# Ledger of designs, part 46: designed miniproteins, single chains, continued (5)

Each design is a single chain, and the fold is of that chain. pLDDT is the mean over its residues in the fold that is shown.

## One batch from the design tools (miniprotein)

Design m17585
Fold by ESMFold2-Fast:
Structure m17585 (fold): chain A 73 residues (1-73)
Amino acid sequence: MKEKAREIAEKASREELERLREELGEEVAEDLLNYLTMRAYELLKEGVPEKEVEEKIREEAERLTRQLIEQHR
């Protein structure tokens, strides 16, 4: 399950992670990935379908990436 959560998080947030690495560095991108992996794991554990988990994680990745970049401007 944790491995599946990681796969979903990486797939759903690929573009956001690349953007964060470029603008804020690898540590910030890694922190976001770890957070999204935890969130995906929680949703999967609660019985949310994989497709819906991917969609929710993508939305969170986009929102959090925007917030982090704005915070560091």
Scores: mean pLDDT 84

Design m17586
Fold by ESMFold2-Fast:
Structure m17586 (fold): chain A 87 residues (1-87)
Amino acid sequence: SELEKALEAIRQKFSTELAVEWARETDKENAEKLIKEAVEEVKKNPSRETLEELLERVSDRREEYEKKLQTAEETARAMFEQLKKNE
């Protein structure tokens, strides 16, 4: 169904290899638990409203992880530049 395809696409976007690679193991476990809980909630009462709530919840978490990845990359680059200056 269209709902099942949307839920799977959301799960894939949140659990992309990029996010998994950079997220700490604890953050990954928390993300997986959140996705599972949200999907099970929608399965109990499948409607446009519950799907929209799931989309919002998963989107917020995805944006949080994307921000963390960007900050981590910028920090790593700054540390590399600092090390080069000390050589």
Scores: mean pLDDT 57

Design m17587
Fold by ESMFold2-Fast:
Structure m17587 (fold): chain A 86 residues (1-86)
Amino acid sequence: MELERELLEIKKEIDRLVEELARETDVARAEALVDKIGEATIKANKIGSEIMRTSNLDERRKVTDLLADMNRKTLEAIRRLRALKA
C-alpha cells in the first residue's frame, strides 16, 4: 500500500521534471534535470520490484506498465538533452 503510493509520487515528480526540462534551454541545467529524472526512475524500479515480489499477475502488469511509462519519459528526457547539445 505505502510502496504503491511512493511509486505514484515518484511518477508525479518525473512528470514535473519532464515538463521543466521541456522549457529548459541551458545545457547544464538540462543535464541536471535528466540526472534527477534518472535517479527517480532508478528508485521507482527498486520500489516496483519490491511490490512485484508479492503481487499476482494482474498487479505485476499494472506495476510494469507504470514503470514502462516512467522509463519512456526518461528516454524522452535524454532525447531532449541530445537535441539541446546538437
Scores: mean pLDDT 84

Design m17588
Fold by ESMFold2-Fast:
Structure m17588 (fold): chain A 66 residues (1-66)
Amino acid sequence: LNKEQQEIIDSKKPEIDELDRKGKEALAVDHDEEKAQEYAKKVKELIEETAREAGISVGEARKALN
């Protein structure tokens, strides 16, 4: 990734991490599988938006977010 693409990913990472954390909590603490799936869907959508904004593939965005 170039510097601009990495900056876009880094700017979105806190929001993605927060949604992922909430999804894990919904499953582990609240036993709310439906709510956990909603958060997982939001994470997926945000990663797709991040990839589109950075002009990279979804796979590259996922790899950069790990």
Scores: mean pLDDT 81

Design m17589
Fold by ESMFold2-Fast:
Structure m17589 (fold): chain A 55 residues (1-55)
Amino acid sequence: SEEELIEKWLEAVRQMLADGWPEALIRRLVEHEATHLSPEAAARLRERVDEIFAE
């Protein structure tokens, strides 16, 4: 499901941050993934990724 894909990507984002990946690169990868989701799921993914970066 799109929710499972979002949760998988949020786990990957947290791991990339822990591994020291630049935020700009992570955001680019997330945006690429978002192009394969519905507009609603893409908006949810982007919002939840922004929350991770705000931590």
Scores: mean pLDDT 85

Design m17590
Fold by ESMFold2-Fast:
Structure m17590 (fold): chain A 98 residues (1-98)
Amino acid sequence: MEELEKAREELRKAVNEAITLADKLQSLGLTEEANEVRKAANELLSASIEDFVKAATRLGQALARAAEKSKEIDPEVAEELRQVATKILDLANRIATL
């Protein structure tokens, strides 16, 4: 019970971090990557229980692609994107198995 509530709250924070990173991507000129992250984040926030893991996987993939594109422009932003991608996938898996 407590574990599920904590995981859900951490996931909301991670999605907000992803949206903030999308704004950073746009400021770096990576508009397509920023739009993909925002789209995937919004899909996860509106996902049904049945689509939850799939939506989280899509967001993780969008963040990973953005990290690859940003690594030569801003390595710090690329690392933040990888960390948030890992966090979202881990939290989604934890929620799915609770």
Scores: mean pLDDT 81

Design m17591
Fold by ESMFold2-Fast:
Structure m17591 (fold): chain A 81 residues (1-81)
Amino acid sequence: MEFSDEELKRLAALLEAQLPGARAAAEAIENPKIRELALEIVRLAAELAEAAAAGDAERVNELLKRYAELAKRAQAEQEKA
């Protein structure tokens, strides 16, 4: 996936804006396994925001793939519960 510097800055800003709400939502989860997965996703999103702010497109692509995998795992855990 190809990102311009402007697109990476927009991605960083979007993620940074979402992080406080996502973290609060994750911490509110009563199921320990789902909460742990949600907190891992928030942590990964923070790393993604930093990589995007640094203009590291290769790192952003790598982190986006890991983010998508963790999000699918969290969704699967919610469906089991």
Scores: mean pLDDT 77

Design m17592
Fold by ESMFold2-Fast:
Structure m17592 (fold): chain A 100 residues (1-100)
Amino acid sequence: LSPEQQKEIQELLKELTELKLELIDAVENKDKEKFLELARKIGEKLVEIAGLISEEVQEEIAKRMKEIIEEIEKGTPLEEALKKLDELLNEVQELVDKAL
């Protein structure tokens, strides 16, 4: 990764950390609409990070985010959806750590 790409990934990871805190608050408030809004924003940033690393990883992350969003829309408990998003966030962080 170029220095510019590394800096872009670091900024995206910082934004993801902030969004995750808002996501936890949405779960505590049982705000499904806000949770969906935040989950979509998190998904966009995860796909962007993945794209800087690998096209194949980007496609996988995009598919998994779509599945999570569909599950939330169908009525999956927000606590379960948060757990799945946390798992995906951790996987992307591990990919970044290996790519840097």
Scores: mean pLDDT 85

Design m17593
Fold by ESMFold2-Fast:
Structure m17593 (fold): chain A 107 residues (1-107)
Amino acid sequence: SSAIEKLRKLLEELEKELRKIAEESSEEDKKFIERIIEKIRIGMDKVIEAIEENPNIDMDTLIESLKEGIESIKEEIKKNLPEELAKKIEELLDKFFKKIEEVLREA
């Protein structure tokens, strides 16, 4: 599989896990998690587009930009969700980022 195919699969897997958490959450928390899923999708679509437009792109720069975006999302999660739910989602985001970093560094 191409690096882009692997990134899209990782995103789909993360979205499925986050949607399961959202379905088990309060209506307010579900709505917030759905907004987080949308932000992650938009961010990943931009990363994929950047790779498609420039195959020689500096992957380290992309990884750092993505890391900053994920840390921003984690701070938003901590402010808006109960502590245990926030920790669970942050763990999923950390796992997701690690897998993306591996794909991008091996590309």
Scores: mean pLDDT 86

Design m17594
Fold by ESMFold2-Fast:
Structure m17594 (fold): chain A 63 residues (1-63)
Amino acid sequence: SEVEEILKQLKEGKISLLEAIRRLRELGYTEEEALQIILDAGIAPEEVEKMLQDQREALRKVL
């Protein structure tokens, strides 16, 4: 499935957390549902939180 492909690429480091969320949203999921899918895929909560924080810091600097 497309969801499995996105999660595989995220786990392999081929795409960012924000890119994974964007692609899941294009499939009709909400941001909250996308995060739940990523957590359910076995990515540690602490690691997801850190990735999200790093992405947010990067975006804040370009605004």
Scores: mean pLDDT 73

Design m17595
Fold by ESMFold2-Fast:
Structure m17595 (fold): chain A 89 residues (1-89)
Amino acid sequence: SLEELLEKIKELREQYKKYRDSNPELAAKLLEEIKRLQKELSDKILQRVNEINAEIEKARATEDAESVRALAKEQAPLVEYLKELKEEI
């Protein structure tokens, strides 16, 4: 799940901070894994955001304000996850 991927990334970031000065080889390996998982999570979130945006445009074309509001609420946590990913590396 997206939440499991985000939690794994946060765990690896803590390990990276712990080892970056004492074990540079392990730190480099952890950073590589972090970058891999961040790309995977970012790609999955972007795909879902694009799907929701397409549904919002469809709902707007039929003036379905209730569906637009529901979809916007579904999209908000995904945008916040992308923001968290960008701010830490």
Scores: mean pLDDT 81

Design m17596
Fold by ESMFold2-Fast:
Structure m17596 (fold): chain A 99 residues (1-99)
Amino acid sequence: MSPMERVRYAGRLVRDGDFDRAFRIFRDVVRSGDVSASRMTIDVLTGVGMRAIDDGDIDRAQRVVDIMRSLLPDLPDSLRPRGQQAIDDLTRRIQQQQS
């Protein structure tokens, strides 16, 4: 399975609630140093987090943020600002939904 295919699979695991397996896959991908797959990891997690917020699933959205925070130190230097921005955006939206 390519790194990109692994990222897409891990994104499906997050939607299914298998956070631990998803985290391990994302961690392996970002630790590999594959910039394209690491960028896709940010994009997939951001999309899943945004969808969870839209669906009112704040617990899932928070789990996505927790995964992203855990991955941030292992991201390529060029992608850390993008990862931090995604975390900040999701965190802000979660706070807005908590009333």
Scores: mean pLDDT 87

Design m17597
Fold by ESMFold2-Fast:
Structure m17597 (fold): chain A 85 residues (1-85)
Amino acid sequence: SLEERELYALNFLDGLKLLPELQKKLKEELGDPATWPAKLEEAKAALKEDPNDWEALEKLVILLYLSDPEKAKEKLLEFFEELRK
């Protein structure tokens, strides 16, 4: 369900916050931060097409957190609210 996906994403976000070495590795793997807005929109588009795309969901959480750690949870909840409409 969408509720289960939201809970998974929130738990993934909370786990990512506790792992600074993983954050560093993911930043290196994502490359140039100038490309991240485009990757974020791709992940959002993929999830709108298929809400069961777990890879797109994890990528969305990673990009939201690494781009703006303080607003990541707020933006994630806003996106799930959009998916319910």
Scores: mean pLDDT 85

Design m17598
Fold by ESMFold2-Fast:
Structure m17598 (fold): chain A 63 residues (1-63)
Amino acid sequence: MTLDELLDELKIAMDNNDLPKALSILQQIVSQFNTNENRNIVLNFLSNNGYDVFLLYAQKEFA
């Protein structure tokens, strides 16, 4: 699965308030796409979609 496909699934999970699924998808992203470039893509995606609380969690997981 590509990063774009995981971000699409993450958006669906977040829009459905399915936090356990959103967290599972984030852990897949962190395990497979934990580069500086991909971190910036993910964090910008979350910021642009207004997922501010999840953004704080994602920042911690990438650290």
Scores: mean pLDDT 84

Design m17599
Fold by ESMFold2-Fast:
Structure m17599 (fold): chain A 90 residues (1-90)
Amino acid sequence: NAELVKKDAENALKSVPGDLAEADRILERAREMGDEELAQRVEQVKSKIEEYAKLIEENKDDPEKAFEAIVGYTLARMELAIERRILEER
């Protein structure tokens, strides 16, 4: 369903600035705590979010590629949520 993919792409792109701000806050906290492994993992997740956001933007007119990028973005967001949870349990 190309129309649903387009809506999902628009919603994903609207959430990107918030996700990146959250990643930056987790990075700041991890570095303050001296947790370099957590900082490295969050840097990698942030990079994935930026990459998939770019792919969503570039493939707005290609529903199949947009969907693949949205899936990648969603998985990266799940990784960010896991890293946030690990930080909160500290």
Scores: mean pLDDT 87

Design m17600
Fold by ESMFold2-Fast:
Structure m17600 (fold): chain A 65 residues (1-65)
Amino acid sequence: HMEEVKERAKELIDFGKKRGVLEEMARAAAQRLLDAGVTPEEIKRLLMEAGVSEELADRILAELA
């Protein structure tokens, strides 16, 4: 369950990078991870591993808090 959510989140971020909508897809991925009970610290790590900048990851998490 949790691993599937994380994999789906990375797929959304990769799609966003290829289509020029990275911020929108990263925000959607972060929201899904948060709804699944993933901690903000783990979400930030996953976003950055998928290629989201630290600044953008911090901004997205602040918007969802």
Scores: mean pLDDT 81

Design m17601
Fold by ESMFold2-Fast:
Structure m17601 (fold): chain A 105 residues (1-105)
Amino acid sequence: AAAATARVEELVAKALEAFEAGDVEAMRRHLLEAARVVAASGSPAAREAFARGVAKLAGALYEKDPEALERAFAEADRRVAAAPTRLAALEAVAEALAEAAREIA
């Protein structure tokens, strides 16, 4: 659990750094890897670390283009509702953030 939480925190931090550098594809890869770690660990602490990282990324995206982020979250809500697994739901959130970041770039 502690190792999974630390790995998720590392990956979401790398995703934020990639976004700040303009590397949306690296941001997407780090978020997808974090989602897989969360799903595989089953750890509530790892899930909370992922949620905090998503919130920080959402804040950074909102400062640049709030309308793009609002559209991305509306799409994420639809994809999460249709997701067949917990992993698919977490990956849907990661993909929506990456789509918002590409629109802002």
Scores: mean pLDDT 83

Design m17602
Fold by ESMFold2-Fast:
Parts: C-alpha cells; structure tokens; sequence
Structure m17602 (fold): chain A 82 residues (1-82)
C-alpha cells in the first residue's frame, strides 16, 4: 500500500468521524488526533476504544486498496455534500 493512498484514506475517515461526533454534540478540537476522536466515539457508543480503533484500522486498510483516483473521487463526493 502506498503512503499517499493510506494518508487519503485516513483523511476521509478523520473527516467522517469528526462530522459524526459534531452531529452528536461532542466537542471537537482542530488538533484532535485520530486516537482522541476514537476515544470520544467509544465514550458515546459505550464500547472499548480498542474495538473502534480496530474497526477504523480495518476500514483504512480496505480504503488503502483503492486506487489514488478512486480515493480522490470519494473525497470530492464528500466535499460536495459539505
């Protein structure tokens, strides 16, 4: 997996997680790491943060299998939806 594709996948999941937490009324800081967002999501869902982290890592790995073009298209569609 290329570093560039992994970074694109991570950006997509970070934005999705931030949006979901904001909709749930959770305070999000600009400098919140993926780990911090996972902890906040786990607290809201009442589950172990490690379970959410594993799920996100699996999803990032799957997204990283997509081509750079496919990842860029996903990012564009999400930006279009605001």
Amino acid sequence: VSEERRKLAEEIFLEELRTSLKKAGIEIKEDDSLDTLIEKAAKVAGVDPEEIRQQIEDEIAEFSKLSKKELEEVKKKREELK
Scores: mean pLDDT 73

Design m17603
Fold by ESMFold2-Fast:
Structure m17603 (fold): chain A 72 residues (1-72)
Amino acid sequence: ISKEELTEAMREASKDLPEELKEKLIELAEKSESVEELYNRTVELASTLPADDAVALLTAAGKAAKIAQERA
C-alpha cells in the first residue's frame, strides 16, 4: 500500500474528529511506511492524550487500517 493511499484512508477515517486530532493523525500516516507502523505511532500518541481523545484516535486508526486493507 502507498503512503498516499494510507494518508487518504486516514483522512477519511478522521473526518468527524476535531481538526487538531485530524492533523496529528494525517501527519502520522505521512510518516508511516505500513499500517502496522501507523497503528504503533497512533498508540504512542494516544498514551499522551485524555481518555476520550485517545479512544477517538485509536478508533480512527483502526478505521484507516481497514480502509487501507480493503484498497490494497
Scores: mean pLDDT 78

Design m17604
Fold by ESMFold2-Fast:
Structure m17604 (fold): chain A 106 residues (1-106)
Amino acid sequence: SPVDELYEQALALIESTVADIKAALDRLPLPPELREQFKALLDEVVSAMKARDLDGALENIDRLIELAQEAVERFKDDPEAQARVRSILDALEAIKLVVETLKELR
């Protein structure tokens, strides 16, 4: 169906965005435990999307946004790291809008 085609396109976009965020996280001076927490939640977003669990995806995205906001504050004295975390936050807000739009189409 056209809705299923849009879902598959959105899933591919989210998988690509998650990969980009993971690469960006590897360039940040994050503690290993916080980096692993981010990556685990990103994997849970992809897993929820593959299971067509939009509510689960949104819950994990909201947790990622919260962690990204904490990381922005963590890097207040490091403008380059702070700018990179803000880019991650923007990417997370973008995929949240995609998931919310898919939820309205069902």
Scores: mean pLDDT 90

Design m17605
Fold by ESMFold2-Fast:
Structure m17605 (fold): chain A 88 residues (1-88)
Amino acid sequence: SDKLLKQLEEKGEELVRAAEEGDTDKALQKLVELMKTADELSKDPKSEKEALEKVIETTERAAEKSSDDILRGILLIVAGVSKVELKN
């Protein structure tokens, strides 16, 4: 739904901001919130592709802005898993 897509975008922006600010705990919390929203969207096959594409874009962007190597690794794993799901 448009409301869930907007929530996904808002949670994605919050994740990128937390990663840029170096707040690893907040970034991980926002990543969990993003993934929960993406999971809800992905239950409808019509919105699954857009949800996965948004997760990929935001987690890769958050990884680029993060100075925390562990957080970067986690974000890139989430992006990679989402890319595999998108191809299937």
Scores: mean pLDDT 86

Design m17606
Fold by ESMFold2-Fast:
Structure m17606 (fold): chain A 85 residues (1-85)
Amino acid sequence: MKQELLDKLDQIEFETRILMTLDPDLQAVADYVREKMQPILDQVSPKYKPQFEQLVQQLVDAIINGDKKKADQYFAQLKALIQKS
């Protein structure tokens, strides 16, 4: 269960890095990532769900701004949060 969520996050992170490089429409990339995060969010413990939602919003904002370094940082924080849940 926890490993499956981490594997899904790794896949989304990989796809996000490619899309942010190739797609000039960063809003569309952000919308895609938000959609892919929803099934993970639904499986996160209720105790950590609000923090996970906040990190997803920060990740989406970083993607829209083209900030690859912040996007990588927020993916790392999302993975750390799943490991605690």
Scores: mean pLDDT 85

Design m17607
Fold by ESMFold2-Fast:
Structure m17607 (fold): chain A 68 residues (1-68)
Amino acid sequence: MVSDLEIERAIAIIQAAVDYLALTRAGKPEEAKKLRDEAFKQIDAAKTPEEVRKVYEELRKKADEILA
């Protein structure tokens, strides 16, 4: 069975992919790629489910700032 950490990483990766598509469709493909690459690196580096959730919250804030 997958661990809670693996489940949180999977959720964060899906959310990061959604943000990537949203930014790309908004005409910001360079920013989308940079944010996606940062997201995947930080999610992989996170060692607890709490760290993964915090990483995604910070990435969502950055995506919102780029879309503003």
Scores: mean pLDDT 80

Design m17608
Fold by ESMFold2-Fast:
Structure m17608 (fold): chain A 113 residues (1-113)
Amino acid sequence: SSTTLEELLAVADPADRALVAELYRQGPKMPLPTDEQILAAMSPALAERYRELLERLKEKMEKADAPTYTAIQLRLIELQMTVGRLVVDPRLSPATRERLGELLLELLEDLLK
């Protein structure tokens, strides 16, 4: 399933909600952030968990059949297009970006089951 605007707005500070909604709408027109850019934007604790989850997802994908591999890959791209792009945006408050980073990790953990 796709990440919804409602899920993103739920973790945003009230002052950031209008910008989060605008960035979500602009999503398909902007470049995807790299994993390095997402890591650099995260707190050290979130960055460590992000690295660990990416490694575990890589291992799961290596063992997966083609349909499962494709499903995980498409979800990872969608998460970068939605949550990842917000995590790296310096116009959002550090508190909003931290909570978006936590949401990203939760959604990545769901891919591991």
Scores: mean pLDDT 87

Design m17609
Fold by ESMFold2-Fast:
Structure m17609 (fold): chain A 107 residues (1-107)
Amino acid sequence: IDDLVQQMTRLLRQLRDLASTLDSPEAQQAVDYADLGIQYLRQGNYRLALRYGLRASAYAIKTGDPRLISLARDLADQVSRLARSIGDDTTSTRARSTSQVADQRLS
């Protein structure tokens, strides 16, 4: 689980840093939710971290920036893996759906 947490933390930080350079409401939401995701990962509150990580991905996709969409896809994949590891099948399924939307936007 530590490896999955480290990978998710890295992707959340990359997404937050990139989104913070954009001037859009969707990018600001992505920053805010990524920061919450990082906070809850540090606290060991994985359920809230997954929720906010997935919301960060969704808003990153809504920006339309291909770099953010690519990061959102990778983040959603990590959210899916961590959710599965803690038995949160509903969040895992939602994360896979988010990853597929991101992949479609990159095509």
Scores: mean pLDDT 88

Design m17610
Fold by ESMFold2-Fast:
Structure m17610 (fold): chain A 61 residues (1-61)
Amino acid sequence: MTRERERQELAVRAAYLHMVEGLSLSEVGRRLGISRTTVRRLLNGVRNGEIVLEESHGPPT
């Protein structure tokens, strides 16, 4: 579904900004131009497995 692809891209960016950059949900929302609540829902989707984060073939640390 096309909408799920866009949601996945936002979730990847939100996860990166929150986990790697250490930004709060509010700052992530500001950077992506979405509300803090939307950021939290995207991250919850990742946590619940509704949104799959595909990364490169290499192992993370």
Scores: mean pLDDT 69

Design m17611
Fold by ESMFold2-Fast:
Structure m17611 (fold): chain A 74 residues (1-74)
Amino acid sequence: TLGEELNRKIEEILEFARKAAEEHPEVADAAREAEERIREIYNKIGTSNSLSAEEKLQLLEEIEEIKRQLEEKI
């Protein structure tokens, strides 16, 4: 489901950010920023009474963009 995809993507990018910080200390600050942005998205999901499919897709796109920006710094 879309919710399962969203949760999976959150887990993937958090793990990616952790590994990036470990392997590339020079991007540790960028990895930390990525983790904070993902945490904000996760909190938004948790505090919403209901999220439409369109809103979940937008959040997935935001997560992918955060990952892309972090990848560009490595």
Scores: mean pLDDT 76

Design m17612
Fold by ESMFold2-Fast:
Structure m17612 (fold): chain A 90 residues (1-90)
Amino acid sequence: LSPQLIADTTFGLAQIGVSVVERYLDQDLAQRDLASLEETRRLADRTIELLKQAMSMMEKPSQELIDTLKRAQQLRDRAAAAIEELRRAQ
C-alpha cells in the first residue's frame, strides 16, 4: 500500500486539529484563562506531531503540508507567549 495514502489521511486529521486549535486559542485569549491556554498549547503540540508524522511518511512533502506545519507552530507559539505573559502578570 502507498505510504502517501496513510500520510494524506494523517494530514487530514491534523488539518482538523489546526482548525480546533485556532477556535480554542481565539476563545482562550479573549477569556485570559491560563488553564485553557495550557490545554490549547498541548493540543497544538499534538497537532504538530501529527503533521511531522505525515511528513516522515512522504518522500516529498507537499508545500500545503509544510505551510500547515508552520501555521500550527505559529499557533503554538502564540499560546506559549500568552501563557508566559499571564504567568508574569500573576
Scores: mean pLDDT 84

Design m17613
Fold by ESMFold2-Fast:
Structure m17613 (fold): chain A 64 residues (1-64)
Amino acid sequence: SADMEAFREAVAAGDVGKATEAVSNLIRKEDVEGLKEALEMLKKSKDPGLQNIAKAVEDALKAL
């Protein structure tokens, strides 16, 4: 999806703000599969800002 593409680009750039925006769009669309993929990518990141987004994704998946 366009939101997953935007998320992948943001993670590659280390852009925490854009990664957060892409995750918010995935949550709004209830894209469970996209959120699971995003969580796997965030867990592999060494960036502490991106690691903080992983917690938000985990919480969103528990609510969906």
Scores: mean pLDDT 83

Design m17614
Fold by ESMFold2-Fast:
Structure m17614 (fold): chain A 72 residues (1-72)
Amino acid sequence: MERLSPEALAQIRRLIEEGVLTPEDLIAAAKRLYEQGRLPAARELFRLAMEYGDEETRKEAQKLLEEIDKAE
């Protein structure tokens, strides 16, 4: 139940900026981490999706992040 490393977060940010990953891909990955019980890592990916996403993506990521926080 560990957070993503700063290096992993930096790499993910770079992949988004290069257009390899989308904010929607981060939401999908965060949902997968949540299903695996990796809650801190899932929260970090939802936060990144909110940082880089459009208004709709940010609302979805925020809703899912709040669901995780309520479930814990």
Scores: mean pLDDT 78

Design m17615
Fold by ESMFold2-Fast:
Structure m17615 (fold): chain A 89 residues (1-89)
Amino acid sequence: SMKKREAEARRRGIRIGSDAWKEAKKKHKDDLEKRYKEAMEMVEKEVEKIKDEEEREIVLRMARDVIESFVNMELAIKKIEAGEKPLLF
């Protein structure tokens, strides 16, 4: 809820509705998206070493699914910490 997010922002010394609060939220999302992109580039370089084309496609698909799951988990944890998603309701 907004009330829980307000309490968390106050703990971090950030005022709710300020440009700094909005910018901090965007920065966390942008940082996660950047990490995802860098991880995918590393996977693509590693997958190029696989000589079997069919095996390469399977590994790339699996790696993509795993990386997307980790990024989504990190984003979900950050949202819970910010009070956007309650742990119990």
Scores: mean pLDDT 64

Design m17616
Fold by ESMFold2-Fast:
Order: C-alpha cells, then sequence, then structure tokens
Structure m17616 (fold): chain A 72 residues (1-72)
C-alpha cells in the first residue's frame, strides 16, 4: 500500500538522520580536542554543513509523516 511505502521511506530517512547525528557528535568531540585553529575552522564548517543536511532531511520526514497521516 501507499501508506506502507511511506512508512518504509520514513524509516530509511530516519536511519540516515541518525548516522548524520552520530557523525556530528564525533566531529564536535574532535573540535573540542583540537588546538589547531585551521583544523577547528575546517571542523566547524563541516559540522555546519552536516547540520544543514540534517535539518533538510528532518523537514522531508515531516512532509512524509504528514502525507502518511492523510492516508490514515
Amino acid sequence: SELDRLKILIGLYEGIIGSIRALIEELRARYAASTDPAERAKLQALIAQLEEERRRLEERVRELREEARRLE
């Protein structure tokens, strides 16, 4: 069913979001441990990029959840 398809897609996106969150935590730990200004700047930029991607994917999940609710 369309509802079952949406539930599978939501699960897949949630998995990806989880992986991005884990990576952000690892990079933040690296940032906190670093004494090199150049490395810190690079890590901060990468963290910001990943947070933006996470936000976009969370918005997509919200859209899919809303569509799933309409089918219930």
Scores: mean pLDDT 90

Design m17617
Fold by ESMFold2-Fast:
Structure m17617 (fold): chain A 64 residues (1-64)
Amino acid sequence: SMQALFESLDSLLAYARKLIQEGDFDRAERLRDALRGMARDSTDPELRRRLEEVVREIDRLLDE
């Protein structure tokens, strides 16, 4: 369901934060790039928007 997918995106963002806190920038960047690709390929505007929000948040965390 769309709800389960959004919950999965929240979990992926939490995972990205954990990777960055532990200094695993390579895995965090790879996750970001995968999500960016999913956003590009998405035909659902709500899903695309949520993916883009997660990507932007990961980018902000990587710049800190």
Scores: mean pLDDT 84

Design m17618
Fold by ESMFold2-Fast:
Structure m17618 (fold): chain A 87 residues (1-87)
Amino acid sequence: EPSPAETARATLERVLAENRVSPETAATALGLLDEFAARLAAAKTPEEVRAILREAVDRLAASLPPDLAALAGVVLQEMADVVIEQL
């Protein structure tokens, strides 16, 4: 069964394809998702998860178009919620 990180990756890949996002922008979005998903998976406290998610949302907003940043942020928030429930 897919991990929360695998689910997040698959969801974002689908969203990027459906929105006809350029390969360069898609690579940036997926790279940021992979970076923050790995950090979320390694987090040991709910406080650490929330700090990582806040940093991720800020960095997505700085690096991606607003609509895509919002979509990637939702995907990471869903993963963060699952990680917190497992702590």
Scores: mean pLDDT 84

